# Designed miniproteins, single chains, continued (3): the designs that were tried, part 70

Each design is a single chain, and the fold is of that chain. pLDDT is the mean over its residues in the fold that is shown.

## One batch from the design tools (miniprotein)

Design m10413
Fold by ESMFold2-Fast:
Structure m10413 (fold): chain A 74 residues (1-74)
Amino acid sequence: MEKLLEEAKKIYEDSVKKGKELIEKGDFDSAKKLADELEKKGKELLKIPSPEGKILGQAYLEAAKKIQEMLKNS
């Protein structure tokens, strides 16, 4: 469980960092596409009845939500 939480944290942090970098460059279209892709991945992972699917799926969804919030503030 602890290793899955560390992996989830890394997915969240890496994805949010990429989204922030795209927004800072003014590449809002790529940032929006990244958020949409992360949301899709999260939803698909949550359909898998496993701890990995649930924990990693939530990390992708939270990353997508954070990037969407940053886009609204831009």
Scores: mean pLDDT 84

Design m10414
Fold by ESMFold2-Fast:
Structure m10414 (fold): chain A 96 residues (1-96)
Amino acid sequence: MEKEIEEARKEAEKGGRFELEIDGGVVRIETDGSERSVELAKLAIELTLLGARRVELRAKGDEFRFEIELSAPLDRGPEVGRVLLRLSEHLPEPVR
């Protein structure tokens, strides 16, 4: 987990698009190199390590698109929930 997150951080800091294959899952990420997009990339990698079969993330300025396909067993639910909670901190505020 830590090694994969560090590798993703370095790629995300470059900005642009990259794809990683981790433990049979695929993660595709597009960033602008900002701290926010780097943090979102790290969270996408964590979800892949928790059993997501496919994760797609696009984060450029205020643009955000996140798609996830989970095949993780429910006993990993608390860990997945924790990552999703951290992800929600980077989402734009809901319009009322």
Scores: mean pLDDT 67

Design m10415
Fold by ESMFold2-Fast:
Structure m10415 (fold): chain A 83 residues (1-83)
Amino acid sequence: EEFLKKVVELTKKKLEEAGIDVVSVRAGRAFSLFAGKNGVTVPLDESSDFEKGYSLSVVLKEGTPENIKKAREIAREAIKEVK
């Protein structure tokens, strides 16, 4: 749980520093985290089954293709940094 909190906080900080407006950043089981059209879901462990694994979900205020790409890159970076 501490790891999930650190990933969420770091992702929020990096997104804010990149000038990306965020509605929410959440971490939890991938099956229960759906970001929709304005969001990005990134698995915390690439070896995990998506339905059974944990993921980071970022919901953007503006889900442009550019913002989605940047948010996904930032989320992956934050996950690697906390591990």
Scores: mean pLDDT 71

Design m10416
Fold by ESMFold2-Fast:
Structure m10416 (fold): chain A 61 residues (1-61)
Amino acid sequence: SMDELQALFDEFSLLIEQLRAQGVPQDTIDQLVQQGVAALEAQDIDALRKIIEQAQQLLQQ
């Protein structure tokens, strides 16, 4: 649903802020943001979840 997609993108945006705070390279952050925006535009919840998992792994969670 659009509500689920928006909630996931909000979560992704918070993860990106955390990655910046932890000093993750800007090039890596830019690639994740481009992939997240593409998933949002495609309304692809599964793709967005996968990108969130990648961001979480970079935070060493």
Scores: mean pLDDT 84

Design m10417
Fold by ESMFold2-Fast:
Structure m10417 (fold): chain A 88 residues (1-88)
Amino acid sequence: DKVVKELIEKLRKETKEAKTVEDAYKIGVKVIQEAVKKNLTDDQLRKITEEAARLLKEKGKENGKEDLGELYADQLISLGNMIISVRK
């Protein structure tokens, strides 16, 4: 919906401007926290988390740190899944 699209657009814009994998990771965490505060559904939170992870992997490749990007992406997915599980 509109809220998910706005958060994904914000995520894409801020991640593109990030210079490091660590900065991209911090952006991903911040957007996930914002999604939780807005009480998005499990499916909506999963979509945002998956997009954040995808962008983080891309940032890792761009910076020649693909393994680091994948590691942080997996951490974001784990965070999203943990949040979903504790809400039940």
Scores: mean pLDDT 86

Design m10418
Fold by ESMFold2-Fast:
Structure m10418 (fold): chain A 61 residues (1-61)
Amino acid sequence: MTMEEIEEAVERLVREHGFSEDAAAELRYTVETFKLGLEDIERIRRVVDLAPENRAFARAV
């Protein structure tokens, strides 16, 4: 699986769900640091879609 696909999924999630700049930076950092895959990003998307966003929630998932 390519890094480009993962980065695209992250950027789409950030844009479509209205992440703040701080939350977006934390998500990008977490994805890079823990080498999260597309499955992890899809899980985050589903959880975010289920409940309103906040910084603590975005970090936790």
Scores: mean pLDDT 68

Design m10419
Fold by ESMFold2-Fast:
Structure m10419 (fold): chain A 87 residues (1-87)
Amino acid sequence: SAADNIEGARELLLTLARRVAAGERSAVPLLRQAVDGLRDWLRKNGLLTPELEALIDEILEAADAEDAARVRELVGRLSKLALELAR
């Protein structure tokens, strides 16, 4: 289901954010790739709103800044909003 795909993306993004917090530099490009994959999936399923695009852009900025705490906060907001839209 759409909810299962959104929850799977949330778990992956949070796992990658934890790796960034642990100092794994290789996790940053993987986090960006995972966010881009989620953006493409949302677009393909007609769920990519301007609000979700703004959150995705903020997550990418936070990832580039290696701000794992900010990534976690924004991923939480993104997943809640995406789940509401998928209902």
Scores: mean pLDDT 86

Design m10420
Fold by ESMFold2-Fast:
Parts: sequence; structure tokens; C-alpha cells
Structure m10420 (fold): chain A 105 residues (1-105)
Amino acid sequence: SRKEKILELLEKIEKLLDEIESLVDKVEEGQKESLKTFIKVLRQLLDELKKALEENSPQEVLNKLFEQIEVLSLSAKHMSKFVKNPEVKKLLLELSKLLEELVKL
């Protein structure tokens, strides 16, 4: 089902966020704060999406969450351009792609 595909992508995204979070100390001091804030906001939004799916929330509620996730997908792509660490850059680009895939479901 669509719900099962969304939950599978959420699991992949959460694992990727855990990996990025483990590497936060490898980014430049001026970028650490922004990356930490990004991870916190995205985790909160994904938790809200998971709860909305579990509660069978109306499509309008899901659409609003997907719109917010799309903005964060663009933010991940933008951050990847400024982060110098090649591993973090790669993970942010992969995250952006998974978030884009999620909002297309």
C-alpha cells in the first residue's frame, strides 16, 4: 500500500539522519548549529507524519506535512553545497533524494 511504502522510506530516512547526526562534529563550526537545527526540525516533522499516518489523518493534513518535507528536501540539497566534508555532503544529497521520493508518493 501507499502507507507501507511511506513507512519503508521513513525507516531509510531515519537511519540516514542517524548517520548524519553521528558526523555533525566533522563539519565546520559555523555549519554545526544549522545542521543540528535541520536534523531536529526534520525529525519532528517525520514523527508528525508517522503519527498522522497511524491515526489515518485526512489527506489535507498529509499534504501539508509533505509540503513542509519538500522544503526540507531543498534545504538538504542547499546545505550539501556549503558543507566541505565529502561524507556529510554525500549523505545530505542522498537525504534530499529520499525526501523527494517520499513527497512523490
Scores: mean pLDDT 88

Design m10421
Fold by ESMFold2-Fast:
Structure m10421 (fold): chain A 70 residues (1-70)
Amino acid sequence: SLSQFSQMLSSVPPSQRQATLDQVRAILDQSEAQAGRLLQQGDVDGALAVAQQGYDQAMQLVQQTVSQSS
């Protein structure tokens, strides 16, 4: 969830944390919208794949931000 990513960014300066969380939200919102469209088409496997890809992208962004802020 977004709150988990916020917690992972606790060591990052507030301004950079906010910018990263805004990017995470955008990634998750986009993947959720794409997954929703696939579900409406009956593509459950495709929807799960897109949702997982969005989560992986968000996680990678958070981990990179934490690494570069340390």
Scores: mean pLDDT 83

Design m10422
Fold by ESMFold2-Fast:
Structure m10422 (fold): chain A 94 residues (1-94)
Amino acid sequence: MKEEKIKKAAEAAAVEIAWLDDVSEELKERIKKALITSWGLEEEEAEEAIKLALENIEAKREELRRALLAALEAGEDWEAPSPEVAESARRLLA
């Protein structure tokens, strides 16, 4: 569904943005281009996806932080998908 696709794209954008300290206009433009190219969204759809991602960014950061803390407290070995994500996770926890 078109609405579902935009929501999924917003979720992907939110994950990308949540790992960063600041969201610049240049970053928003790069993400918009990626959504158009990789997800096949129209420009208006990509802009809506970014808007939804930004509206939910604080909640997304808090969800990620809580999930990481819960895994660590449970004694689970949390493996980052990449070294770059591992650095970003450390920033979220500090």
Scores: mean pLDDT 69

Design m10423
Fold by ESMFold2-Fast:
Structure m10423 (fold): chain A 63 residues (1-63)
Amino acid sequence: SIEEKIKLLLTAMYLSEGEKPPFLNDAEFEKLKPEAEEIIKKLGYDIIKLVGEVLRLVGEQVE
């Protein structure tokens, strides 16, 4: 689903900064971590940071 894809992208963003996502429990994080690391390797850090900024802006406008 789109929610699962958003969680994966946010997890990749946090991992690119060397941080654990605060919205995931330990089991969810360990499950998503390998896929998130593959996304970082394919897209690179610059693109992941850009995606994170876009998601932040969209979140601010939905309120």
Scores: mean pLDDT 71

Design m10424
Fold by ESMFold2-Fast:
Structure m10424 (fold): chain A 69 residues (1-69)
Amino acid sequence: DILAEARKLLDKLSEETQQRILDAIQESESAEELRERLREILDEHAPNLSEEEKKKLIDLLVKLYEEQR
């Protein structure tokens, strides 16, 4: 379940970082814009995630975004 995997990674993040991610999902007009915004947020505000975990979370969230269209 993509949502469950995304939630597991999101739970490792601060509430502030989670809110930034939710705002990016709501404000982005395309999957490409969302991917770029998420990359910036995670690089700046998620030092506790590995590069592999950041990439996985971005891929999962972008896929969920596309499925909601």
Scores: mean pLDDT 82

Design m10425
Fold by ESMFold2-Fast:
Structure m10425 (fold): chain A 68 residues (1-68)
Amino acid sequence: SVEELLEEIGKLASELGIEYPIDPNDPLIKKIAELAKVSVETVVLAIARTTTVSKETAERILKALKEL
């Protein structure tokens, strides 16, 4: 489910040192956005666990996090 993907994204982001409040200017956030081919805003929304992010987008972000 999208919720499970967003939970895993949040866990991996926390392990990389990305904590709340999320800084959209964080170099790691920008790198994730480039690898996932999504906007920085979309990465921030996914880490913040918003359900407006599609499953396909969440899967791309999770893959990008695992490649870091």
Scores: mean pLDDT 79

Design m10426
Fold by ESMFold2-Fast:
Structure m10426 (fold): chain A 81 residues (1-81)
Amino acid sequence: SLQEKVRAELEKAQAEFDKIIAETTDPEVKKRLEQLKKDFEAWAEENIPKVETEEQAQVLISEIRGDLKIAKDIVEEAKKA
């Protein structure tokens, strides 16, 4: 189903978030990433059941990938400091 397709992308993003958090050494940055993951998961659980069209699925997949990109950017900037 379309919801299963979005769920699969969410599971990939969750695994990447876990890797990003594990690689983070700064405790303040780690706490921020853990909060972002919680917010991201809550958003996804609310919105996945609303997916009825391929276009809606593509929008959610794009949002999921965007949230993961934000997390990666936070870690890369923290590593440069």
Scores: mean pLDDT 83

Design m10427
Fold by ESMFold2-Fast:
Structure m10427 (fold): chain A 100 residues (1-100)
Amino acid sequence: SEKDAIIEKYMKEIARLVAEKTRKALEAKDKEEVQRIIKELAEEVERLFKEAAKETGNEGLLKAGESFKESLEYLMNLKDLEDVKTLLRAALEGAEVRLA
């Protein structure tokens, strides 16, 4: 359906952003740089979920966006940079699988 095609388009764009920002975050020198990159990713992904929800009328996309934002906020609150990078590597792998 047209709505399914719109959702797929937005999910692919979100996966592209996750891959791009996660690669940047993995190259980051320190925790503050990682936090800045992840905050930017969270804001951009929230915008895309809101746009997808508006175009499709699918309220579940707003809840998906909130869940994604909460996951990124959890990641930013981890104290160990290597734990953050381990989770970022997993997120990158998941995004690349979705884009294949």
Scores: mean pLDDT 84

Design m10428
Fold by ESMFold2-Fast:
Structure m10428 (fold): chain A 105 residues (1-105)
Amino acid sequence: SLEELDARLREALAQVLDPEFADDDVEPGVALIGVGDKELLLEAGRRIARLAGLRLVEVLEIESDEDPLEIAREVAKKLQLGEAAIVIVRRPYVDEAVLAIGFGL
């Protein structure tokens, strides 16, 4: 169920990120977890995926002003992800990454 997926994500986030940060950024269904250093977010994403038993998808963005959650939704559609997924969008020109989590994206 979505409630069980949310519980697993919250548990994984609490172990990887500060509990206060995880509580503020987790919404049922879709969550933006963080924006910042690409290497730290990649490591966090991989750890969350392992702890929650979720699929991790990395996306390299060439240049876009598109919402990272919209990028995550389009990637999930193309990969036919019907379950929760962790998507990392890398922005090579700004040395930045965005970590997003969704359910049935």
Scores: mean pLDDT 57

Design m10429
Fold by ESMFold2-Fast:
Structure m10429 (fold): chain A 66 residues (1-66)
Amino acid sequence: PDFMKAIEAIRKIAEEKGRLDVADARELAREFGLSAEQERELVEAAREKGYLTAEEAIQLLLDLLL
């Protein structure tokens, strides 16, 4: 997975629409080859809150990779 490209994509989505929704989280995970666990965590966080900020999405991704 291209971790740096995933971070840049998260920032781009947040720049365009201010937040990442569940659909954005799923597309991001699939596009950049994130694990099923990483996809699940991003999607569940977005679903619980209704959205993710760029900072929240990046933090979750980092926690799952490190």
Scores: mean pLDDT 78

Design m10430
Fold by ESMFold2-Fast:
Structure m10430 (fold): chain A 68 residues (1-68)
Amino acid sequence: SMEEEIEKIVKEEAEKYNIKDEKLIESLIELALTLGRDLVETWGASEEQALEVVRRMVKQEMEEYLKS
């Protein structure tokens, strides 16, 4: 499902950036799921388009966290 793929994207990016903050990871999963659902249901994006946007957002959030 799209939801399973989104959770996997967040967890894999967290591992890539060596981010172990469980609360941050859980918050990013919730944010990514909300974004993905909104893109498909409200804006009519395909699941593939929604997943591409989610991947970009998650990468940016991880990079911004490391700057903080």
Scores: mean pLDDT 85

Design m10431
Fold by ESMFold2-Fast:
Structure m10431 (fold): chain A 70 residues (1-70)
Amino acid sequence: SQQELEALKQQLREQARLKQLEVRTLQAVTEKAIKESDEDTAKEIRKQAEERIAQLTAQAQALEEQAKRL
């Protein structure tokens, strides 16, 4: 039904929004951790955060694209 389709689209968009919130939270936590870390530890924290942010961003984009195609 149209109502079920709209509910699914909303669910997918909400999941994408939660992934974006996760990205923002990770960015804030990473910035704080870098300020409190030595240079070598800060480099590793940045690398791991960049990889995770890229993954979360790709997941959010995929969810938004799925919602658009419904």
Scores: mean pLDDT 89

Design m10432
Fold by ESMFold2-Fast:
Structure m10432 (fold): chain A 68 residues (1-68)
Amino acid sequence: VSEEELTEGVLAVAEASATTSFRSAGKEDLIPTAKEYYRLLIEGGVRPLSPEEKERLQRLKKELEEGE
């Protein structure tokens, strides 16, 4: 299995879990933000993130924390 296929599989599970949790909490507007956050977080676990990606990850993290 390629690293890309592995990352995609893990991302799909993370996105499904986030979608279910946020929908149940009535926070559906945070689902797109959560999806992007988890995508970058998972990618950062398998490769070094660029400075721009790191800045985006930090912005998304703060947005999710403030939204909770």
Scores: mean pLDDT 69

Design m10433
Fold by ESMFold2-Fast:
Structure m10433 (fold): chain A 86 residues (1-86)
Amino acid sequence: SWPSLAELSKFSVEEIKEEAKKRIKKLEEELREEQARLAELDAQVAADPDNQELRRQAAITAARITVLKGEIYFEERVAKSLIERK
């Protein structure tokens, strides 16, 4: 979670940028791992299209990728807003 607004009021613009960078980097690493997993699952589904469990796992992984992309977008917007308040 982001530090409280009271703590963030003590942060410099550079400290806010570094915190955002750290948070986004972690999410981008998770996104890369999930994208690699989806590629493997999609290949398995293509080889066995009637396998409902593989299709289910691919769908769950695709949904997780969508959530992670949304979280990255949210973190970028939060950082921008916090910097503009300084």
Scores: mean pLDDT 86

Design m10434
Fold by ESMFold2-Fast:
Structure m10434 (fold): chain A 115 residues (1-115)
Amino acid sequence: MELADKVSELLEKLLSEPVTEEDIRKFLAAMLAYVLEKLGLPVDPSLENLTFDELIERAKELKEKYKNSGASSIFDYLILLAEEFRKLIEEGKLTPEDVREALKKAHDKYLEKQK
């Protein structure tokens, strides 16, 4: 319950005001924890303390570990989303409009991989 609320609050912030790299990191950490909880998989409390790059690597490890469980596609989406956010950070573009475009681009790429 708390993780779902945390994800919603962080997403609302990302879509309503300019954000920092730390805000994006917190959102990804919360999303990864939420996905693990919803799938009934072990949630590592240390996720909240991982760097942005460590979160991407953890999502890749989880995708590989759970490849045969049907959960792989969800982790693939999180990896795609994190990579789009990484580009925004590298470009210094952290406005709500930039975040919406990153979300759309990650979603479009995810759907393309599902065909």
Scores: mean pLDDT 81

Design m10435
Fold by ESMFold2-Fast:
Structure m10435 (fold): chain A 64 residues (1-64)
Amino acid sequence: AEEVARRGREAAETEKDAAGRATGWEIAQAALEHGREAGLRAARKAYDSSTNPAARRAAQRAME
């Protein structure tokens, strides 16, 4: 949970694109509220469904 939340937050702070930031924060919130598996599920969903490169980068970083 903590690792995925931290990575999502770092992605949100690093990305200049609004969608990338939103994706990072969504992943961090999911991990903090519902645990590591929920955070990783949010990241995979964002990576698979998004056509925005910044959102995909944020999701990929959270899954590291």
Scores: mean pLDDT 78

Design m10436
Fold by ESMFold2-Fast:
Structure m10436 (fold): chain A 92 residues (1-92)
Amino acid sequence: SVATEKEREEFEKYREEFEKRYEEIEKTGDKKLKEELEKEAAKLKLRALEKALEEKPTKELEALLESLKVYLETGDFEEAVKLAKEKYEELK
């Protein structure tokens, strides 16, 4: 774990806010707001994964990092998940 106690608390707070927002968006069916929220969550995960990879590089973290970069570039969450799975299967 590369995160300080403060960084973990800040990340957890953002996660909770994003989950709450996501539930509100699901109730309204607004796909655009859902995609925007997912991109913001992906940016936070990207930063956390980059820090984790610097501290303890693993193929799994590299696969997740590349998947999130694809999502941020293309906006295609399904393609990003597919890429992560394909890279993870190479590790088995």
Scores: mean pLDDT 64

Design m10437
Fold by ESMFold2-Fast:
Structure m10437 (fold): chain A 83 residues (1-83)
Amino acid sequence: MERGVEEALAILRAIAAVASPEDAARLAELAARAREALAAGDWEAVERALAEADRLAAEALARMSPEQLEALRALFAAAQAAA
């Protein structure tokens, strides 16, 4: 479970790195809430934070330019190489 959450948080960090400043800030806040909930063992809070982050990430992706999408692809490739 922790490994799966860390993987989800890594994906959110990659999206935040190329998203608009507003979307990046909101994604970072949700990632922080998920980490705090995970550390506290509050699994319901983890699920709520990740569900909200998934929705926001989908909206952010829909607003991305081709250049942002290419940057995101490069970040995912780097993350996979590091895993």
Scores: mean pLDDT 78

Design m10438
Fold by ESMFold2-Fast:
Structure m10438 (fold): chain A 100 residues (1-100)
Amino acid sequence: SEKSKETLEGLIESLKSASEEAKKLSEEELRNFVKRFISMIPHLLEVIEKYVSKETAEKIKKVLEEFKKTVESNNLSKEELLEKFLETNKKLIEILKEAL
């Protein structure tokens, strides 16, 4: 539907904006930004589930859960944290584009 397409396009743009913002942050700001992102994952999934297939939602969930586990289980450097965040957003954007 038109509304589904607009919502998914808006989400893609938000992920692109988050990636550009993350590149500008200090180490402390980046760590806090990523913590906020992780805390929002359940709400993000609830929104996505309304506009994509169950299969697409499960793919997105897996990418986000893997990111959360990697960040929480490892003492990542600023460079490694930024790289993983950018890689995760790139994967999410690709999955969302395929749902358009």
Scores: mean pLDDT 87

Design m10439
Fold by ESMFold2-Fast:
Structure m10439 (fold): chain A 55 residues (1-55)
Amino acid sequence: SEMEEQRLMVEAAGKGNEAVDKAMKISTTDKAAGQQYLYEQNQKIKKEIEEAKKA
């Protein structure tokens, strides 16, 4: 349902916040590495949401 999908999005946002914090720390030594890490975490979260929609 739409409500269940929204709930999963909120949970994913929590995981995204932790990923952002870690990416910021990496960026202090290598900005490109920090951006790459954030991109990879974003793709992982997106995949988890899409897989949940298919289930």
Scores: mean pLDDT 72

Design m10440
Fold by ESMFold2-Fast:
Structure m10440 (fold): chain A 85 residues (1-85)
Amino acid sequence: AEGALEGGRRAAEAGTGDAARGGEAAARGAELALEGTDSTPTRVAAGRIAAIGGALTAYLYGRRSNPGAAEGGRRAAEGVGGRVG
């Protein structure tokens, strides 16, 4: 989850337009998932879905304009998957 936050921030900083917005959404989704850890599974799921959607947006739009945004989006998606890398 923290990896998703870092990846989202990196994508937001490196990306432009939609890629940057995707990175911001991924970071916010990751924060929501972290907040929901002691709450409800629905809140955690919603945060993860938002983070995945944001990461995918950053990756797809970053690929066309900024490789750094694409890499940030990819790392955010991996972080949401719950793997410590």
Scores: mean pLDDT 61

Design m10441
Fold by ESMFold2-Fast:
Structure m10441 (fold): chain A 86 residues (1-86)
Amino acid sequence: MGVNWQTLPTVTISKEDLKDYLESLKDDIELVLDYGVSRNGNKATVVLVLRMKDGSQVRVLATADSVKEAHDALAEALPVLEELGG
């Protein structure tokens, strides 16, 4: 029993921190399971689902002020995601 029904542990960061955050964790990441952009009204969020080397799964949310800024942040992070087999 618990009051939190979260499917996955979630980390929320800003779009500017996305690349540096992934680079800091890359040795602990086993696989990138999914990534994309989700629209939240006039704002957007980059969504990543990561499998860690310990077998845990983590969702990372990078918040942006627009859909375009979210796509730009994802594009900047793409080389790190491709290195991880994305």
Scores: mean pLDDT 77

Design m10442
Fold by ESMFold2-Fast:
Formats: C-alpha cells, sequence, structure tokens
Structure m10442 (fold): chain A 80 residues (1-80)
C-alpha cells in the first residue's frame, strides 16, 4: 500500500511539473492567459489527492512502476 502510494505521488508530481512547464511555455508564447493558468492550477490542487487515491486503489505496484517509467520517458522525449 505505502509503496504504491509513493509511486502514485511520484507519477502525479512528475506530470504536474511537466504540465506546469507546458503551461508556462504556452503563456510565454501568448497561447494562454495568466487567468487561464491560475484557474487550471486551482482546479488541479483539489484533484491531486483524488488522483493519487485512484491510482493507488486501481493499479498494482508493477503497473505503477510502468506508469512512472512511461512518464519519465515522455518528459525526456519532450526535452529533446
Amino acid sequence: MEERERLAREVVEKLNKRNEELLNKALEAGRMTEEELKELKERSKGLEEKVIELLTEQYSLEEMEEMLEGVEKLIEEEKE
């Protein structure tokens, strides 16, 4: 249980960092307003714990390790 929750939090944290970077780039490029960014951040705060709970309940340790690897690969590919 605890190890699965730890992996779920890591997945959510990495996705949140990736999303923040993408949203900041969109803001810098004029594709998003500061108000839109603020609204999305406020919405996500309430959902983070629910997402962590759902991931922990629905997925096995192995499935969450695969998810974390997938997210890490996605982030690395986007940097290139």
Scores: mean pLDDT 75

Design m10443
Fold by ESMFold2-Fast:
Structure m10443 (fold): chain A 68 residues (1-68)
Amino acid sequence: SLEDIRENVRREIVGRGKYFGVSDEQLQQLLKRLDDEFRRMEEEGLSREEVTRRLQQLMDEIYDEILK
């Protein structure tokens, strides 16, 4: 389900954020960005395949931000 995908992505962000020593404040900002993107995708009625593709792009951006 979309909820399962969201939870898995959320866990990945939290795990990597903690591993790289990201602040709680920055982590909350990243999670809000994820939540905002999921809300947009749900409102658009995107397919699971389209959701997965958009999430892959978002995750790449988030990882770049965590590492900087």
Scores: mean pLDDT 78

Design m10444
Fold by ESMFold2-Fast:
Structure m10444 (fold): chain A 86 residues (1-86)
Amino acid sequence: SAKQQAIQELLAEMRARLSEVLSPEDVEAVYTYLAIAAQEIADGKASVEEAREALRAWLAGNLSPEDAAVAWELAEETLERIEAIV
């Protein structure tokens, strides 16, 4: 669908920006996590607010504090753009 293509484009843009500041392993982990979260939002299985809370907790458990802060900024921006589409 057009919505799914728009979401995939936003996720790809986020992945490219993350690749400038995070390791390849951490980029793939964040991308994979957010791709699943984005699909759940698009399918009406999760709210954007629930996805934000879950993402913040996941980043804190999986990345260094410094990398989690950068990833949160980019991922939150991406979730805001997804919210505008759905």
Scores: mean pLDDT 86

Design m10445
Fold by ESMFold2-Fast:
Structure m10445 (fold): chain A 70 residues (1-70)
Amino acid sequence: DNDNQFTRQEQTKWDETLDDLSLSSSDSHDFQLNLFVPLTLNENHHTMTQLRGGKKKGEEHEKDPLDITL
C-alpha cells in the first residue's frame, strides 16, 4: 500500500506554491517604491520657490569717506 507516497508528493507541491506566492508579493512592494521617486523631485522644486520670496532688500551702497567735494 503505497498510498502514503502519493499524499506526500501533493503536500510538497503546496509548499512550493506558497513559496512562489511570497516572492510575488515582494515584487509588488518594489513597484510602489518606483512611483515614489518622482514625488521626491517635486518637493525639491517647492523649496526653491521659497528662496525666491525670501530676498533681502533695502541695502544702499555704502558711503565712501572719499566722497569729499574736491
Scores: mean pLDDT 47

Design m10446
Fold by ESMFold2-Fast:
Structure m10446 (fold): chain A 103 residues (1-103)
Amino acid sequence: QAWELLNQATHYMKQALTALKSGDLETASALLDTARGDLVRGRRESKFETFLQMLLELQEMALKYTQQAVEAAEQGNFELANEYVNRAQQVLETLEAELAALE
């Protein structure tokens, strides 16, 4: 349940970053909205497990950086957008490594 939602949200955030890098802001925004929905459901299902709460916090951080990257790109600030993309990628890599370690 929460595990599946975390994996789905991570996948959608990675796709959003790919869309953002190609200049497809509409697709990036849609994928971010989907990831945000998965994060909200995941948090609801994981209230009692401290480790899953930590993973949800990492996911929220990745979502925040991805959202800031989209906003910067929409404003034409591609230097700032690239900075946030790099930060989001680092958080997503950490999240994916921790998720893989649980399998």
Scores: mean pLDDT 77

Design m10447
Fold by ESMFold2-Fast:
Structure m10447 (fold): chain A 112 residues (1-112)
Amino acid sequence: MSEAEKLKERIQALRDRALAQSTNPEVRATVQDIADKLIELIDKAETLPEEYKKQVLEIVKDFIEVLEKLIDQILALEAEGDYLGAESTLTLMRMLHTATVKEIQNIIEEGK
């Protein structure tokens, strides 16, 4: 099984979990947007030379590991009624997503 296929399955599972378990519409919308963007980046990586594809998939993998922890934290904070803590974690998640997308785009440009 390819690394790309495994990462897509992890992203889809993470999205589905957030949509099912989060009570916050902004959390659900943000996780869905992040998931869709990461899947697009994985698909684009499969069209790159092997060395750049490997770099992109490694960055995506590292980011998914961070996302899994952040979503767990958001869900735990929501369960405790700490909606301000959940919103702060969501903000961090958005910032890390923006940084990850920029890093991947830089690798794609370097590969030209």
Scores: mean pLDDT 86

